Designed miniproteins, single chains, continued (3). Designs and how they scored, part 64

Each design is a single chain, and the fold is of that chain. pLDDT is the mean over its residues in the fold that is shown.

## One batch from the design tools (miniprotein)

Design m10217
Fold by ESMFold2-Fast:
Structure m10217 (fold): chain A 86 residues (1-86)
Amino acid sequence: MRTVVSVSGVSLEEAKEIAEKAKELGATNISITEDGSVSMVGELSEEQAKELAEFAVKKGASVTVIVDGKLLYEHSSSDKEDSIGV
């Protein structure tokens, strides 16, 4: 299966951790930007893709997972409970 994972909304350090996890799971093409965006392409199972997505979400990332052109998983970090009581 061809899997594409897009991650955004994390720090560069967290992006590197997500990229390492992706490589461990079998991702073959990984791109990281200074804005903390990561794009990954590889032959991952649905289970491996979900594990990677869950790992990224735990870091506070927005994640989109596409397997063979189908949207498998999507999470947006736009609902981040920014309720500050100073």
Scores: mean pLDDT 74

Design m10218
Fold by ESMFold2-Fast:
Formats: C-alpha cells, structure tokens, sequence
Structure m10218 (fold): chain A 97 residues (1-97)
C-alpha cells in the first residue's frame, strides 16, 4: 500500500499520541508498540489525512490533560512526544510504505 507524504505525517502524529496515551507516562513507548498502532490503523483503513489529524488532536488534548492531572511538566511531555514521533518515523521507514 502506497501512502502520500501527508497521510504518513498524519499517521505519525496519531501513532505518537496513541503510544503516549497507552504508556500512561509509566514508561517510554517501545518501537513494537508504535508498530502495532500503525499496523492497526492501516488494517482499519483509517488513512484520510483530515480524519487522522482530527483524531491526533483529540488524543493529544486528552494526553496533555492527563499529564497535567498527574503533575507531569510540559517540557517532559514535549520530550516524550518528540521521542514517540521519531519512533513512528523509523517504523514507517522499516515498513517501506
């Protein structure tokens, strides 16, 4: 399956947000967890960039709200988000799509 660059960027953002939500900030997401999320989204046919961006924004808002409730500082959250996005990029490169 060939994805557009816009679809890849939106999927990376959503996968990163979902990986952080699943980790509950108890640990750093693994490459395998990010891969599972990406493969699940592709299997379900969720590839519309507008839908992916809307879902990513919703999940990110929930993640930020939960982080604030747990007393996690914004700098720590941003670092974790960047790390999760880099993992998602690596997974996409390995999948060759």
Amino acid sequence: MKLTEEQKEALIDLAAALALARSGFTRVPTEEEVKEIIERLLKEGITDPDVLRALAAMVEALVRREAQRRGIDPETLEKAYKEAKELAKKVFEKLGI
Scores: mean pLDDT 77

Design m10219
Fold by ESMFold2-Fast:
Structure m10219 (fold): chain A 87 residues (1-87)
Amino acid sequence: MISEEEAKEILEKWKKDMKGLIELIKKLVEEGKIEEAKEIFENTLKANSGAVEAVAEALKKDGHTEIAEELKKAWEEFVKETKKLLE
């Protein structure tokens, strides 16, 4: 069973990793490397969309519903912000 402390650590790690990826994509776009930025984003979606859903469901099953919802919202915001950077 995932503890509340572990659930919070999982959320914070996901948020940190997403923030770092947005900054990387911003840098690539500023350097004119738009195709590389798009490839990184597409690969991130393929690798992590299912993982986010699985982690959120595991957190919710163990009673960490608010943390699970915050993770899902953080992922949705990451996808929305990154799409705007690549438009």
Scores: mean pLDDT 84

Design m10220
Fold by ESMFold2-Fast:
Structure m10220 (fold): chain A 72 residues (1-72)
Amino acid sequence: DEAGIRGAALGLTASGWSYEEGRRAAEGGLAGDPEHARLAAEGAQSAVKLGEAGTLSPEDREGAARLLERLG
């Protein structure tokens, strides 16, 4: 969903990726690309951590958690 893609992309910006690069990774991972799935999972993990620190919206944090579940 959009919140999951946004959350993962925002998590990746903490690692120096652009937001648009992060969105492509999340979309590619959901479409079944293993390299994009790996990167999207890293971003989603970062987004959950940032949400715990209060720097992401609860919606984007929850979306990132759902994306992690879908990616495995």
Scores: mean pLDDT 80

Design m10221
Fold by ESMFold2-Fast:
Structure m10221 (fold): chain A 95 residues (1-95)
Amino acid sequence: SPLEEALAELDRLRAAIEEAREADDFAGVRKQFEQVRALAERLLPQLSPEQAAALRAAMDRTTARFEAAKTAEEAGDVGLQLIEFLKRLLLEEAG
């Protein structure tokens, strides 16, 4: 299902961010964060207007925090926050 595929992609992206954080690889974290944002943008047309507005606001906040991050650990934490937001949003839509 599209929901199961999106959740599986989020789990893979979470693992990739955690790996890049452990390697102190800021560029690797950025690459994975861009993939999380791309997934979020693909999901926007499928969401209610209220959920889409909440997701856009979350993307804007996490992008600003990511650009302010000075370490792979800080950047990774921001990426994981967006992943957890997306997971909650998708599970709310399914329930």
Scores: mean pLDDT 87

Design m10222
Fold by ESMFold2-Fast:
Structure m10222 (fold): chain A 55 residues (1-55)
Amino acid sequence: ANELMLAIGKAEIEKAAAEGLKEVTVRVPEEYREAAEQAKRHAEELGVKLNIEYV
């Protein structure tokens, strides 16, 4: 995972929160696991539950 993937994930989560979504499920390649886990924590801070499926 790299910083760009994390930034994209955070932006999508912030957009989902602004739209009133409470739960989002995403499929993520295993190589981006670190960025996905950080995005999940960011989502929890905004009140959004992020479910991650590694592929």
Scores: mean pLDDT 76

Design m10223
Fold by ESMFold2-Fast:
Structure m10223 (fold): chain A 71 residues (1-71)
Amino acid sequence: GGVEAAKQAGKLLKEYIEKGEVSEEAAELADKAGVALATGDVATARRYIDRLKELGYEELAEELEKLLETV
């Protein structure tokens, strides 16, 4: 469900932050996508994921899209 997807999104974001692979803007977008996943707001989550792709964080965006399929 959405809560478990949000938990996985948070864990994924933490791993990217620890590796230094995301900017503050990208981290904020990924966090907002996770919040949207927790509430089942797929449309809002998709908008934040699409913004991550535009910023060049395609791998992080792809992992978050996999979580969207579980909501």
Scores: mean pLDDT 81

Design m10224
Fold by ESMFold2-Fast:
Structure m10224 (fold): chain A 71 residues (1-71)
Amino acid sequence: MDLTVEVKWLDDTTAHLTIRDENGNVLADVTVPNIGALVGVILRVIADGMPEPWHVVKITETKNGVTTVTE
């Protein structure tokens, strides 16, 4: 399935991560202390929780009011 990842920085040390499927259903919604923790969460979900192949097709990052989209 195709996944969309949203990262919203709450401050310089804390980010809010939301992962959605292709239908807009929220699969994960977690606060993480830094960008390295984001990678760790994604790898943990893939390694331990996802029996199906999936792809990240879009990443949206918002920091200090600036939004960057990677597809």
Scores: mean pLDDT 69

Design m10225
Fold by ESMFold2-Fast:
Structure m10225 (fold): chain A 98 residues (1-98)
Amino acid sequence: SLVEEALKALEEAKEKVKEDEELVAELDRLEEQLRKLEEEYKATTDEIEKQQIELRVLQALQSAKVYLLYLEDPEKAEAYNQAFLDKYLPQADALAEA
């Protein structure tokens, strides 16, 4: 699932930044947000609400991947994040109006 993929990406990011307490705290915050989104997804029967939660999970997964990439190549991380936003925002806007 997207949540499992996101949690795995966050775990990998935390291992790479484990000596940076501030970054570990930020990744822990993203993990807590993902776990809350998973609970909301399981609690809802509204298909549009489920799709909105899936987009939020995808955004959290992207954030984790950007952290991982930033540790190796900051310029590539910015380009990767921008490409995601260009693809994500139209889908999020369409779903918000549904």
Scores: mean pLDDT 72

Design m10226
Fold by ESMFold2-Fast:
Structure m10226 (fold): chain A 89 residues (1-89)
Amino acid sequence: AIPATTQANVDNFRRVIANIMQTRYGLPPDQAAIVARVVVAYQQQHHVNGSQLNDVIRAAVYIIRGDYDGAIRIVGRDVTDQLVAYINA
């Protein structure tokens, strides 16, 4: 694939998040891929870092596990609703 940038950095970041989802949170590969996509999309739009990025990761895990209230307790309702929208996109 030859449009130059090939999203190499974005793809690598997505793989790292997916690996963390599988190894640290025990998510199956399909759910890990969804969380990685959502976290990467959110990070690109909002430029979150360090502890804020970790909070978004934890919230996305809660959402995928069906614990919407758990996500709200970490990142608040507005961010949780945005993460749900990214999952559905």
Scores: mean pLDDT 79

Design m10227
Fold by ESMFold2-Fast:
Structure m10227 (fold): chain A 109 residues (1-109)
Amino acid sequence: GEAALQRAIELIRQLAQATSEREALQLYLEFLQLMLRNIDLFLDPAANQRLIDAIQEAIARTTNPAARRILQDLLDLLQQIGAAESKKDAILLIIGRIIRVIGELIDLE
């Protein structure tokens, strides 16, 4: 629980400091994989809100446009997960983002 939450916060900090689209996408993919492995943590209202707050702070500090775009997409995803009607719906949202991020990374190779 706590270790996964701390890792999520660290990935948000790294995203805010990302200097390229590739770096930002790789960090986003790692965050999405962390969500799947710890889905119950990301469905917890208190943990979800703490991560939303951390991302909003990160967006304010982010200068790289690709990193800002990815942080905004992650913010939207966490808000959608917080509003999800079921765990299955939340998981499908995360999987959809993983597929999209992998596609974007392939296009950069």
Scores: mean pLDDT 90

Design m10228
Fold by ESMFold2-Fast:
Structure m10228 (fold): chain A 68 residues (1-68)
Amino acid sequence: MLSEEEKLIKEMEERVEELKKTSSPGLQTVLDTYFKELKEALLAGKLSPEQARKSFEELLAVVKSEQA
């Protein structure tokens, strides 16, 4: 029943929740906002799973670089 897109979203959600535990409230908001947009684009077929994965890794790199 889960598509490859839904499985990828679940994996990404778990990684976002883990990163949020060590993030400031501002970074948590950034993660939630951009991840929501990424999920919506992927589910709407505007992004391939490969493009979504790349965009997600770029998001994680930005957030990690801003953690003090």
Scores: mean pLDDT 78

Design m10229
Fold by ESMFold2-Fast:
Structure m10229 (fold): chain A 69 residues (1-69)
Amino acid sequence: LEEAVRAALEEELRAAVEVLEAAVELSVLRRINAPQEEIEEAQKRLDEAQARADAARARLEAARAALAA
């Protein structure tokens, strides 16, 4: 059960890093006035990374609830 919480924490941290990387890339592309297509692709990647982070957080909450039961 504690191993499940640890695995969920590792997934959340990995997802958080993906969100940060996507956000940084989008910021850089905007700053250098990259083509609109590249900015839109980076925005899609950020949206996908945020969705994964939300799912990882839900998984962590479920694992913590199971540990507390």
Scores: mean pLDDT 82

Design m10230
Fold by ESMFold2-Fast:
Structure m10230 (fold): chain A 91 residues (1-91)
Amino acid sequence: AVELAKAGKIEEATKAAVAAAKAGNLDEALAGLRALHEAAPEDLESLEEVAKALADAGSSVGYRALAAIYRKQGKLEEAEEYAKKADELEE
């Protein structure tokens, strides 16, 4: 995922990071999310797909990433809901 994002292959990097999250490889999925944010910070749709896969896998970081993405999209109500869910998982 990281190497694909650095090469500008955003769709392939997104799919690889989502697959890593679904396989329980959360560290790889998180590294992929970070690399995607560095390579294409404006591609909120791709970032949302990876963050959602991480959240579905039980990662509080996934929920926090979703909250940040939705704030950037102006979806403040959804952002607040995801932030609260991340807080609940960390308690």
Scores: mean pLDDT 78

Design m10231
Fold by ESMFold2-Fast:
Structure m10231 (fold): chain A 108 residues (1-108)
Amino acid sequence: MEVEPSPAEKVALAIAHALALHTGRLPAELRARVVETLRRIAEEQPEVREALLRLLDLALAGAPAEELAAAVREALRLAQAPPALLEQLLAGTDDPAVRAAIREVLAE
């Protein structure tokens, strides 16, 4: 039993899902559910909607890590993600471009 996640926590969850989609390792049925979850989070938050949808499109297209990292940085800035959530995202990714983008947001 968990408390309802904050808007910033939901955006962090959406970013984690997009990073998982980008790896191409998710089974088709899980991929569909992850896409639906990410779109729902985007619809609930108008201020970050376009950034999250762009991130989803880049992840589904298998875009270069640098383009995905730029979209992650934008979504995190718009969501005003606190340092604790940024540290959790860093622990969950090994991609150097994505890690650099998260560290840049942490330095702000």
Scores: mean pLDDT 79

Design m10232
Fold by ESMFold2-Fast:
Structure m10232 (fold): chain A 87 residues (1-87)
Amino acid sequence: SLAEEKWQEILEELDGEVNEEKLLELAVREAKELGIVDELVERIKKGESVETIAKKLLEAGDFESARLVAAVVKYAEKKGIKLEELG
């Protein structure tokens, strides 16, 4: 689907930026201030996957929130922490 293609493009863009820790930290801070981290953590605890959450955002045209979700996921992977521990 187009949403799946867009999600893959976002992840590929962030893979080029994975070494730029400060950019991920700023994105995580913005996501926290917008309530995106809290919503993401609660949805994951209820059994929804990150991929499903991201696809729903992209299908709704919310590309900025989808990018912030991707940055939060990459930040957690880089720090070796679980997404549930960010809330």
Scores: mean pLDDT 79

Design m10233
Fold by ESMFold2-Fast:
Structure m10233 (fold): chain A 74 residues (1-74)
Amino acid sequence: SVPLSEEEKLAYIKEKLKELFGDKISDEEAERLAQALLPFSEEQLEELFEKAKKEGVKTIEELKKLMSEMLERH
C-alpha cells in the first residue's frame, strides 16, 4: 500500500473531522486541527477517530483531550 501524501492526509483528516462534528466545526478550525494531527501516523489517526466515535466525542475540547492522551502514551 502506498502511503498517503501530505495533501491526501490533510484531506482525510478534514473529512473525518467534518464527519465527527458536522457544521459545528468551521473550515478554519478543521484546517488548524488537521495541521495539529498531521504528525500522527495513519494508524494513530484511525485509532483516534474510531475512539472518538465510540466515546461519542461532540466537542473540539473532547477531541483535544484524546489527542493529548495519545501523545502522553509516549
Scores: mean pLDDT 78

Design m10234
Fold by ESMFold2-Fast:
Structure m10234 (fold): chain A 64 residues (1-64)
Amino acid sequence: SVGDLSRRTGMSPSTASRLLRRFGRDRDRIADAIVDRAERSVGRDLPDSARQTIRDSVLDRLNS
């Protein structure tokens, strides 16, 4: 649910709702969207290794 995704990832309910509407239950796509958001928050391109580390961390949290 929106509330579960929000609690598990620490994102706002509105952000969780948008991701669930866009990607449904596809955790890989949700993780990719969170990685892209993190890259934008840093304000520069991240190396592929850093993007992969963030992605793996997000997937671990979504599967916990």
Scores: mean pLDDT 71

Design m10235
Fold by ESMFold2-Fast:
Structure m10235 (fold): chain A 77 residues (1-77)
Amino acid sequence: SPLARLRAELDELRFRLNLKRIMLGGTKLVLEQMIRSNGDPALIEAVRAEAARLEAEVAELEQRIRAVEAEIARLER
């Protein structure tokens, strides 16, 4: 059914979001440690770029989850 498909999609999106949040948290921790240790500026820049990419991916997944949740709510009326 359309509802069963949307629920499966929601579960997959939630799983992907959780993985990306873990990756982002780890990347931010590495970035903080590199800055505190006065690390290589080029490597700090690369890690900042990776953190920004992960933040954008997290935001996109959160938006998609909200859209799927809204569609499920509409179909359950």
Scores: mean pLDDT 91

Design m10236
Fold by ESMFold2-Fast:
Structure m10236 (fold): chain A 86 residues (1-86)
Amino acid sequence: MNEELAEDIEKAFDLLDPTKSGEVPGSEFAKLAIGILEVHGYPLEEEVKEKLIKSKKMVTRKEVEEFVEGIRNGEDPVELLKKLLL
């Protein structure tokens, strides 16, 4: 279900942000998010995974909350992740 995916993504951000700084490296978030998406049945092309993992962006809590709301609203999680990190 999209709700379980959304909760797993929120937990991944919290795991990467134990000090509650409000931002995490996009490359580290990508590694966890890709694995979570694949476990939930959203496979990614290898070339897309490589681009996401090489992201030099910082991902903020607000951006992850927007990503999670997109997932809850039935938007494509792969396209949402690409928008977040690319």
Scores: mean pLDDT 85

Design m10237
Fold by ESMFold2-Fast:
Structure m10237 (fold): chain A 76 residues (1-76)
Amino acid sequence: SEAIMLEAEASVYEIAAAVAVRLKDYKEAAEYLEKAVKLLEKALEIARKEKSPLIPLLENNLKATKEALKEAKEKA
């Protein structure tokens, strides 16, 4: 599924962002999280069209990633 592939790609950026946060590189973390948000929004759009059981997972991940992005931007 294209939605699963996009979620997997977003997960790579989320891991990179988590590493950046631990290094206090909040600007780098925000850049990775912005990429993750964009990928998750595309994944969620596709999942909704497909009526995928992944919708709750993607909604929760997108919400958490947006909150992490806001925090990273505030600390940058």
Scores: mean pLDDT 89

Design m10238
Fold by ESMFold2-Fast:
Structure m10238 (fold): chain A 75 residues (1-75)
Amino acid sequence: MEYELVGEAKILKPGESVTFSNGTKVTVKEGIVAVAETKDGILVGALSQPSTVVVEKDGKKTEIKLAPGESVLVK
C-alpha cells in the first residue's frame, strides 16, 4: 500500500519567502509551491502550475524551475 507522508508543508505564493532552521531560504518568483523540512533537506514542490523558486543557502542563490507536480530536494 502506497501512501505519501509529507511533513508540515507551507504554501508560498509569488514574492513570499520562508527561512528554515538550517538557514535555507526559499523565495517564490512565479507560481505556487509547497515547502517542507525533511530529514534529508528542504522539499520544494510545485502545485498545479509551473513554478520558479530562488533558493539561498550558504550565501549562494540558485534559481529552480519546476513543472506542475514536480518536486526537488534541496540538501
Scores: mean pLDDT 76

Design m10239
Fold by ESMFold2-Fast:
Structure m10239 (fold): chain A 100 residues (1-100)
Amino acid sequence: SRMLEEERKRVVEEIARSILMTSIVWEAVQALDRYAATDPARLRAVYDRLRRQGVQGFRDFVLAEGIATQEELDRLTDDDLQRAADKLLAHAAELLRRLA
């Protein structure tokens, strides 16, 4: 059925977006962990940007790090981007707390 094919395509795209978001968040966490070890000032700058700019700070960070392309980010929902930004902000805050 044409309708079942359309439903299947929607489910596959939801799964693909979930995988994409998980990959981006994982690589972003790894970048923050590297900064905690090698460049705490850069970690602080990323934290301050995420705190001030939220989703835009997240977008700018993952684009600048080569973690994601603009095309990949455009595939994510606003809810996906907000959750990713919140997770990175929380992780950056925890890393800074441990360095203090």
Scores: mean pLDDT 89

Design m10240
Fold by ESMFold2-Fast:
Structure m10240 (fold): chain A 67 residues (1-67)
Amino acid sequence: MEKVKEEAIKRIDKAAEEVKKLATEEQAEIMEGYAELAKERILESSEEAAKKIAEAVEALANKLINS
């Protein structure tokens, strides 16, 4: 796996863990679904797209935690 894609997947997993720890169970379930789809897309995407996908997931996590 390319280094950039590996780091993007780690960022998504970390964001999902923070949501599970700090947000409601319902919000954690929503995040888990998005995280799985995002990781699938990263495996088939370019490095640039992988970074954007990770960034979008992190933004979603931040909104769920701070809601």
Scores: mean pLDDT 81

Design m10241
Fold by ESMFold2-Fast:
Structure m10241 (fold): chain A 99 residues (1-99)
Amino acid sequence: MEVHLITAPSVTALLEAFRALLAEKGLRFTGGTAEAPALDSTGQVVVLVFNAVDAEGNLHVIVGVAVTTPGATAKVSLRGVWVDAEGRPVAEIEVEVST
C-alpha cells in the first residue's frame, strides 16, 4: 500500500497540500469535517474526514486521527487511511503540521 507523507506549516497549507495530492491522483476534494471528541490535560484528539470524488463520480474517503500535544510547539500529527469507492484501502497518509 502506498504511503503519503505530508508536512505543512499550518492547517491552511495542509489543506492545500491535501488538495494537491488528491488532484495528482485524479481526485477532486469535495469537503471535510473535523471533530474534537476529547480535550484533556495531555492533549486534544481530533477526528478528520476528507471526501473526494474521482472522474467517474465515485466517493473516496480519507479518515484520520490528529493529536495535538500541549506544551510542545503545537505539533499536529495525522495518521489516516485512504479508502476507494469499493471500500478498499488505497494508501496510508501521515501528516505533520508544524506551527
Scores: mean pLDDT 62

Design m10242
Fold by ESMFold2-Fast:
Parts: structure tokens; sequence; C-alpha cells
Structure m10242 (fold): chain A 73 residues (1-73)
């Protein structure tokens, strides 16, 4: 829903601004762009799940999980 999209966008923007790791920042900004471009929530979740299934840094994994949790809440 719209509330989930707004929560995820707020979370992703915060993480993109606060994270110092390149992987975490990249995941966060890519999610901001997808949500601002109107990509459906289910496609954003699928992209985050693909990232989590891959070999990612601990900070990138934490960022992807936090954004995914915001989308599912």
Amino acid sequence: GEAARERALETARRLAAEERGGGARAVSWQTVQALEDGVPVEEVIAALERALAGEVSPSARRAAQAIKDALLA
C-alpha cells in the first residue's frame, strides 16, 4: 500500500544518507530511485530478495532487510 511505499522510501533515504559502506548506500539509493519511479512494491521486494540471496556485505544485507521489512509492515 501507499503507507508501506512511504515508510520504505523514508527508510531507504535515511540509510542512503547515513551509510558509509558503498554496498549499503548503493542498495539504498537504488531502492529510492525505484520507489520514486513508481516501480510496484512487489517488484522492489523481489529485487531486495535477489540482493539478499547474493553475496553482499553485512551493511548492505542490513540495509536491504530494513527496507524490505518497511515494505512488508
Scores: mean pLDDT 81

Design m10243
Fold by ESMFold2-Fast:
Structure m10243 (fold): chain A 80 residues (1-80)
Amino acid sequence: SEKDAKRRLSILETALVIDRVALEMGDDVEEILERVKKIIKELEEIKEKNSDNKDIVADVEKLLKRAKELEEEAKKKLEE
């Protein structure tokens, strides 16, 4: 349902904020990267399941952009 999708997106947004702060604080980069990849996968599944809901798709695309940016930052730190 739309309510379930919105609730799940709020949880995933909170998880991204936590992982971004964790990356800034020098926490385990490999574990952060693994969590971010799982968030990306779940966001893509929500988008597929709600493809007819333009508002949900827009919210997912915004979070996917943030998640992919965090993934690239984590990958860069892992290579250091």
Scores: mean pLDDT 87

Design m10244
Fold by ESMFold2-Fast:
Structure m10244 (fold): chain A 94 residues (1-94)
Amino acid sequence: KIKKEIYIKISQTIGVQLMLLWEAKKTGDKKVEEEAIKKTIKQVEELTEEALKQGDDKTAQLLKEAKEQLKKAKTVDEAIDVLVELEKKLAELA
């Protein structure tokens, strides 16, 4: 049972990161795209820590898995796909 408060925070953060990744893609600058992916990894790491503090081990595990997939992402499109799949999996816990 995912806690509603943490779910809302995660969904909002994913929404913001998706917008930033899309904006980075529009620049066509590979350095900007790489920095956007790195920032996304940092945000998912922070959300994982928050989920653990709330005792939500299931949500924390999904966030950890998403972080590992983001580390393997070579493009912004791959990073966007990881966040979309994460949101889908989180919705299954809500």
Scores: mean pLDDT 84

Design m10245
Fold by ESMFold2-Fast:
Structure m10245 (fold): chain A 80 residues (1-80)
Amino acid sequence: SEIKVTEFELGDARVTVYTKDGSSVMLIEYPDSVLVVVELPNGEVYRATLPARPVSVEPLLDAKDAAEAAAILAKTPLQP
């Protein structure tokens, strides 16, 4: 299945939404932090606040549950 990406600005934040097969990942980028919101096909939502943007979020779209999403994000390097 195809990954769809949408970008927009909301106030001082840049928002990027990735969607695939009933899953979504939303990155809300503020000047000093990034909020990651993962909506999973089972209806769970995983949220994390990071100091910088993850180098890749595509693996999060294939997470089955919140625990797997958390594990993937914990192993993902952040942009410098």
Scores: mean pLDDT 84

Design m10246
Fold by ESMFold2-Fast:
Structure m10246 (fold): chain A 75 residues (1-75)
Amino acid sequence: SLEEAARRLSEETGISLEAARRILRGSDLSPDEIIELLQEQRKLAKELAEATKRGDDEKVKEIEKRLRELSARLL
């Protein structure tokens, strides 16, 4: 069910149930594919924060590009 998929997505990725439902309604990807993409997004967000803290402008640009590509896949 949509609710079971949303709960699993929320538990595995840390996003809200509301956000999980919205993604599932707007995407043709499987819940497993969405979980993988959101986990990669979370990893990149942490790397972006650390690169920003260090003033590593080249790494920041690289990660921002990867985050944009990832967001495009989630649609």
Scores: mean pLDDT 82

Design m10247
Fold by ESMFold2-Fast:
Structure m10247 (fold): chain A 68 residues (1-68)
Amino acid sequence: GALFEERLKAAIELLKTKAAIEAKKKFGVEPEKIEVEVEDNRFVTVTATTPKGKIEIRADISPLLPET
């Protein structure tokens, strides 16, 4: 439903922001590319790629979603 989709999108945006901040902290440069992968509408993997390396964050977002 719409509430699930809104919360999923919000969780993805939060993880993208976190990945960008961590990449800048670790490598001192802005990420060139941020990629998002979602599995089973529950596991989110965010990869921030810089010329110096990658930051990868994988999270189970089910605790952030409404119970069905």
Scores: mean pLDDT 77

Design m10248
Fold by ESMFold2-Fast:
Structure m10248 (fold): chain A 94 residues (1-94)
Amino acid sequence: GPPVPPEEQERITREQLEELARAVDSLVARTVLESMAEGLEVEEVKERLREALEKENLEAEESSVEAAARLIKELSERYPEAAKEALARMQELL
């Protein structure tokens, strides 16, 4: 079929980010995915993640980000557009 228009692709990606955020059992993954669905940039995502972890008395550790990335990869066949964008964002957070 014809390629998906950019506006429709952006909408599909946002919808998949929201669905993936609900599917993951990870505070780190959920916070990153929800922040990305809101259109936040890397620095705003970092701040949201810091605030979410502080509320649970957790510290941001590289191992937690790596675990979140693995969970996103496991769901990548169901949410390919969101997983691609989220994994790129996770690399920027390391």
Scores: mean pLDDT 79

Design m10249
Fold by ESMFold2-Fast:
Structure m10249 (fold): chain A 95 residues (1-95)
Amino acid sequence: ALTAIASAGQVQTLANGTPVLVGGVASTADLTITLEEVHSSADFAIYQSPEKVVDNNGNLRYTGLILVRPTAADRGTYELTLKADGSYSITQVSA
């Protein structure tokens, strides 16, 4: 399970104490990023975008990484949507 507060270019701490680095999104539009598991261990997994992303305004944005404790339900590919108001959502798209 993953719950985070995303802001432009900052490290945020999830409610479970997991650090999240999100890209410098100062966009006035929502940005959706696909994250892939690039590391898995008993204690955590790293999810990172495999490529640079372009927001809905055509601006190139830095992609962030998310560190989470891996469970069977937490592994796989995720979409991270960063909203212009600084809120976000994370959805598992494949296990």
Scores: mean pLDDT 50

Design m10250
Fold by ESMFold2-Fast:
Structure m10250 (fold): chain A 100 residues (1-100)
Amino acid sequence: EAPVTKAAFRMTTPDESLSEESKKLLEKIAKSIEEKLKTEEPTVENFLKLLEEEAKKEGVEIEFKKAKGEVLGGATLVAEVTIKFPNNEEVKLLVGEISG
């Protein structure tokens, strides 16, 4: 019984097919989210909202796919996020909530 649930996320390592521009955009988006999550509640809802907002600023599209809600080491409510760059390159991100 956890008093609070926190967001947990893992970015898939970009493959060698990603351009330097796409890699820089991904890093910029990630850093912006990390900085904002220092002042916001670290929930999955806040993380996904920040991801969509930061991606939109950079011309990057975000698609959400709900995962099966598996429990892995205390993480629940897992979602798969596809990040699509303006040049049609893609990277995937796994997002879940951890019981404290």
Scores: mean pLDDT 66

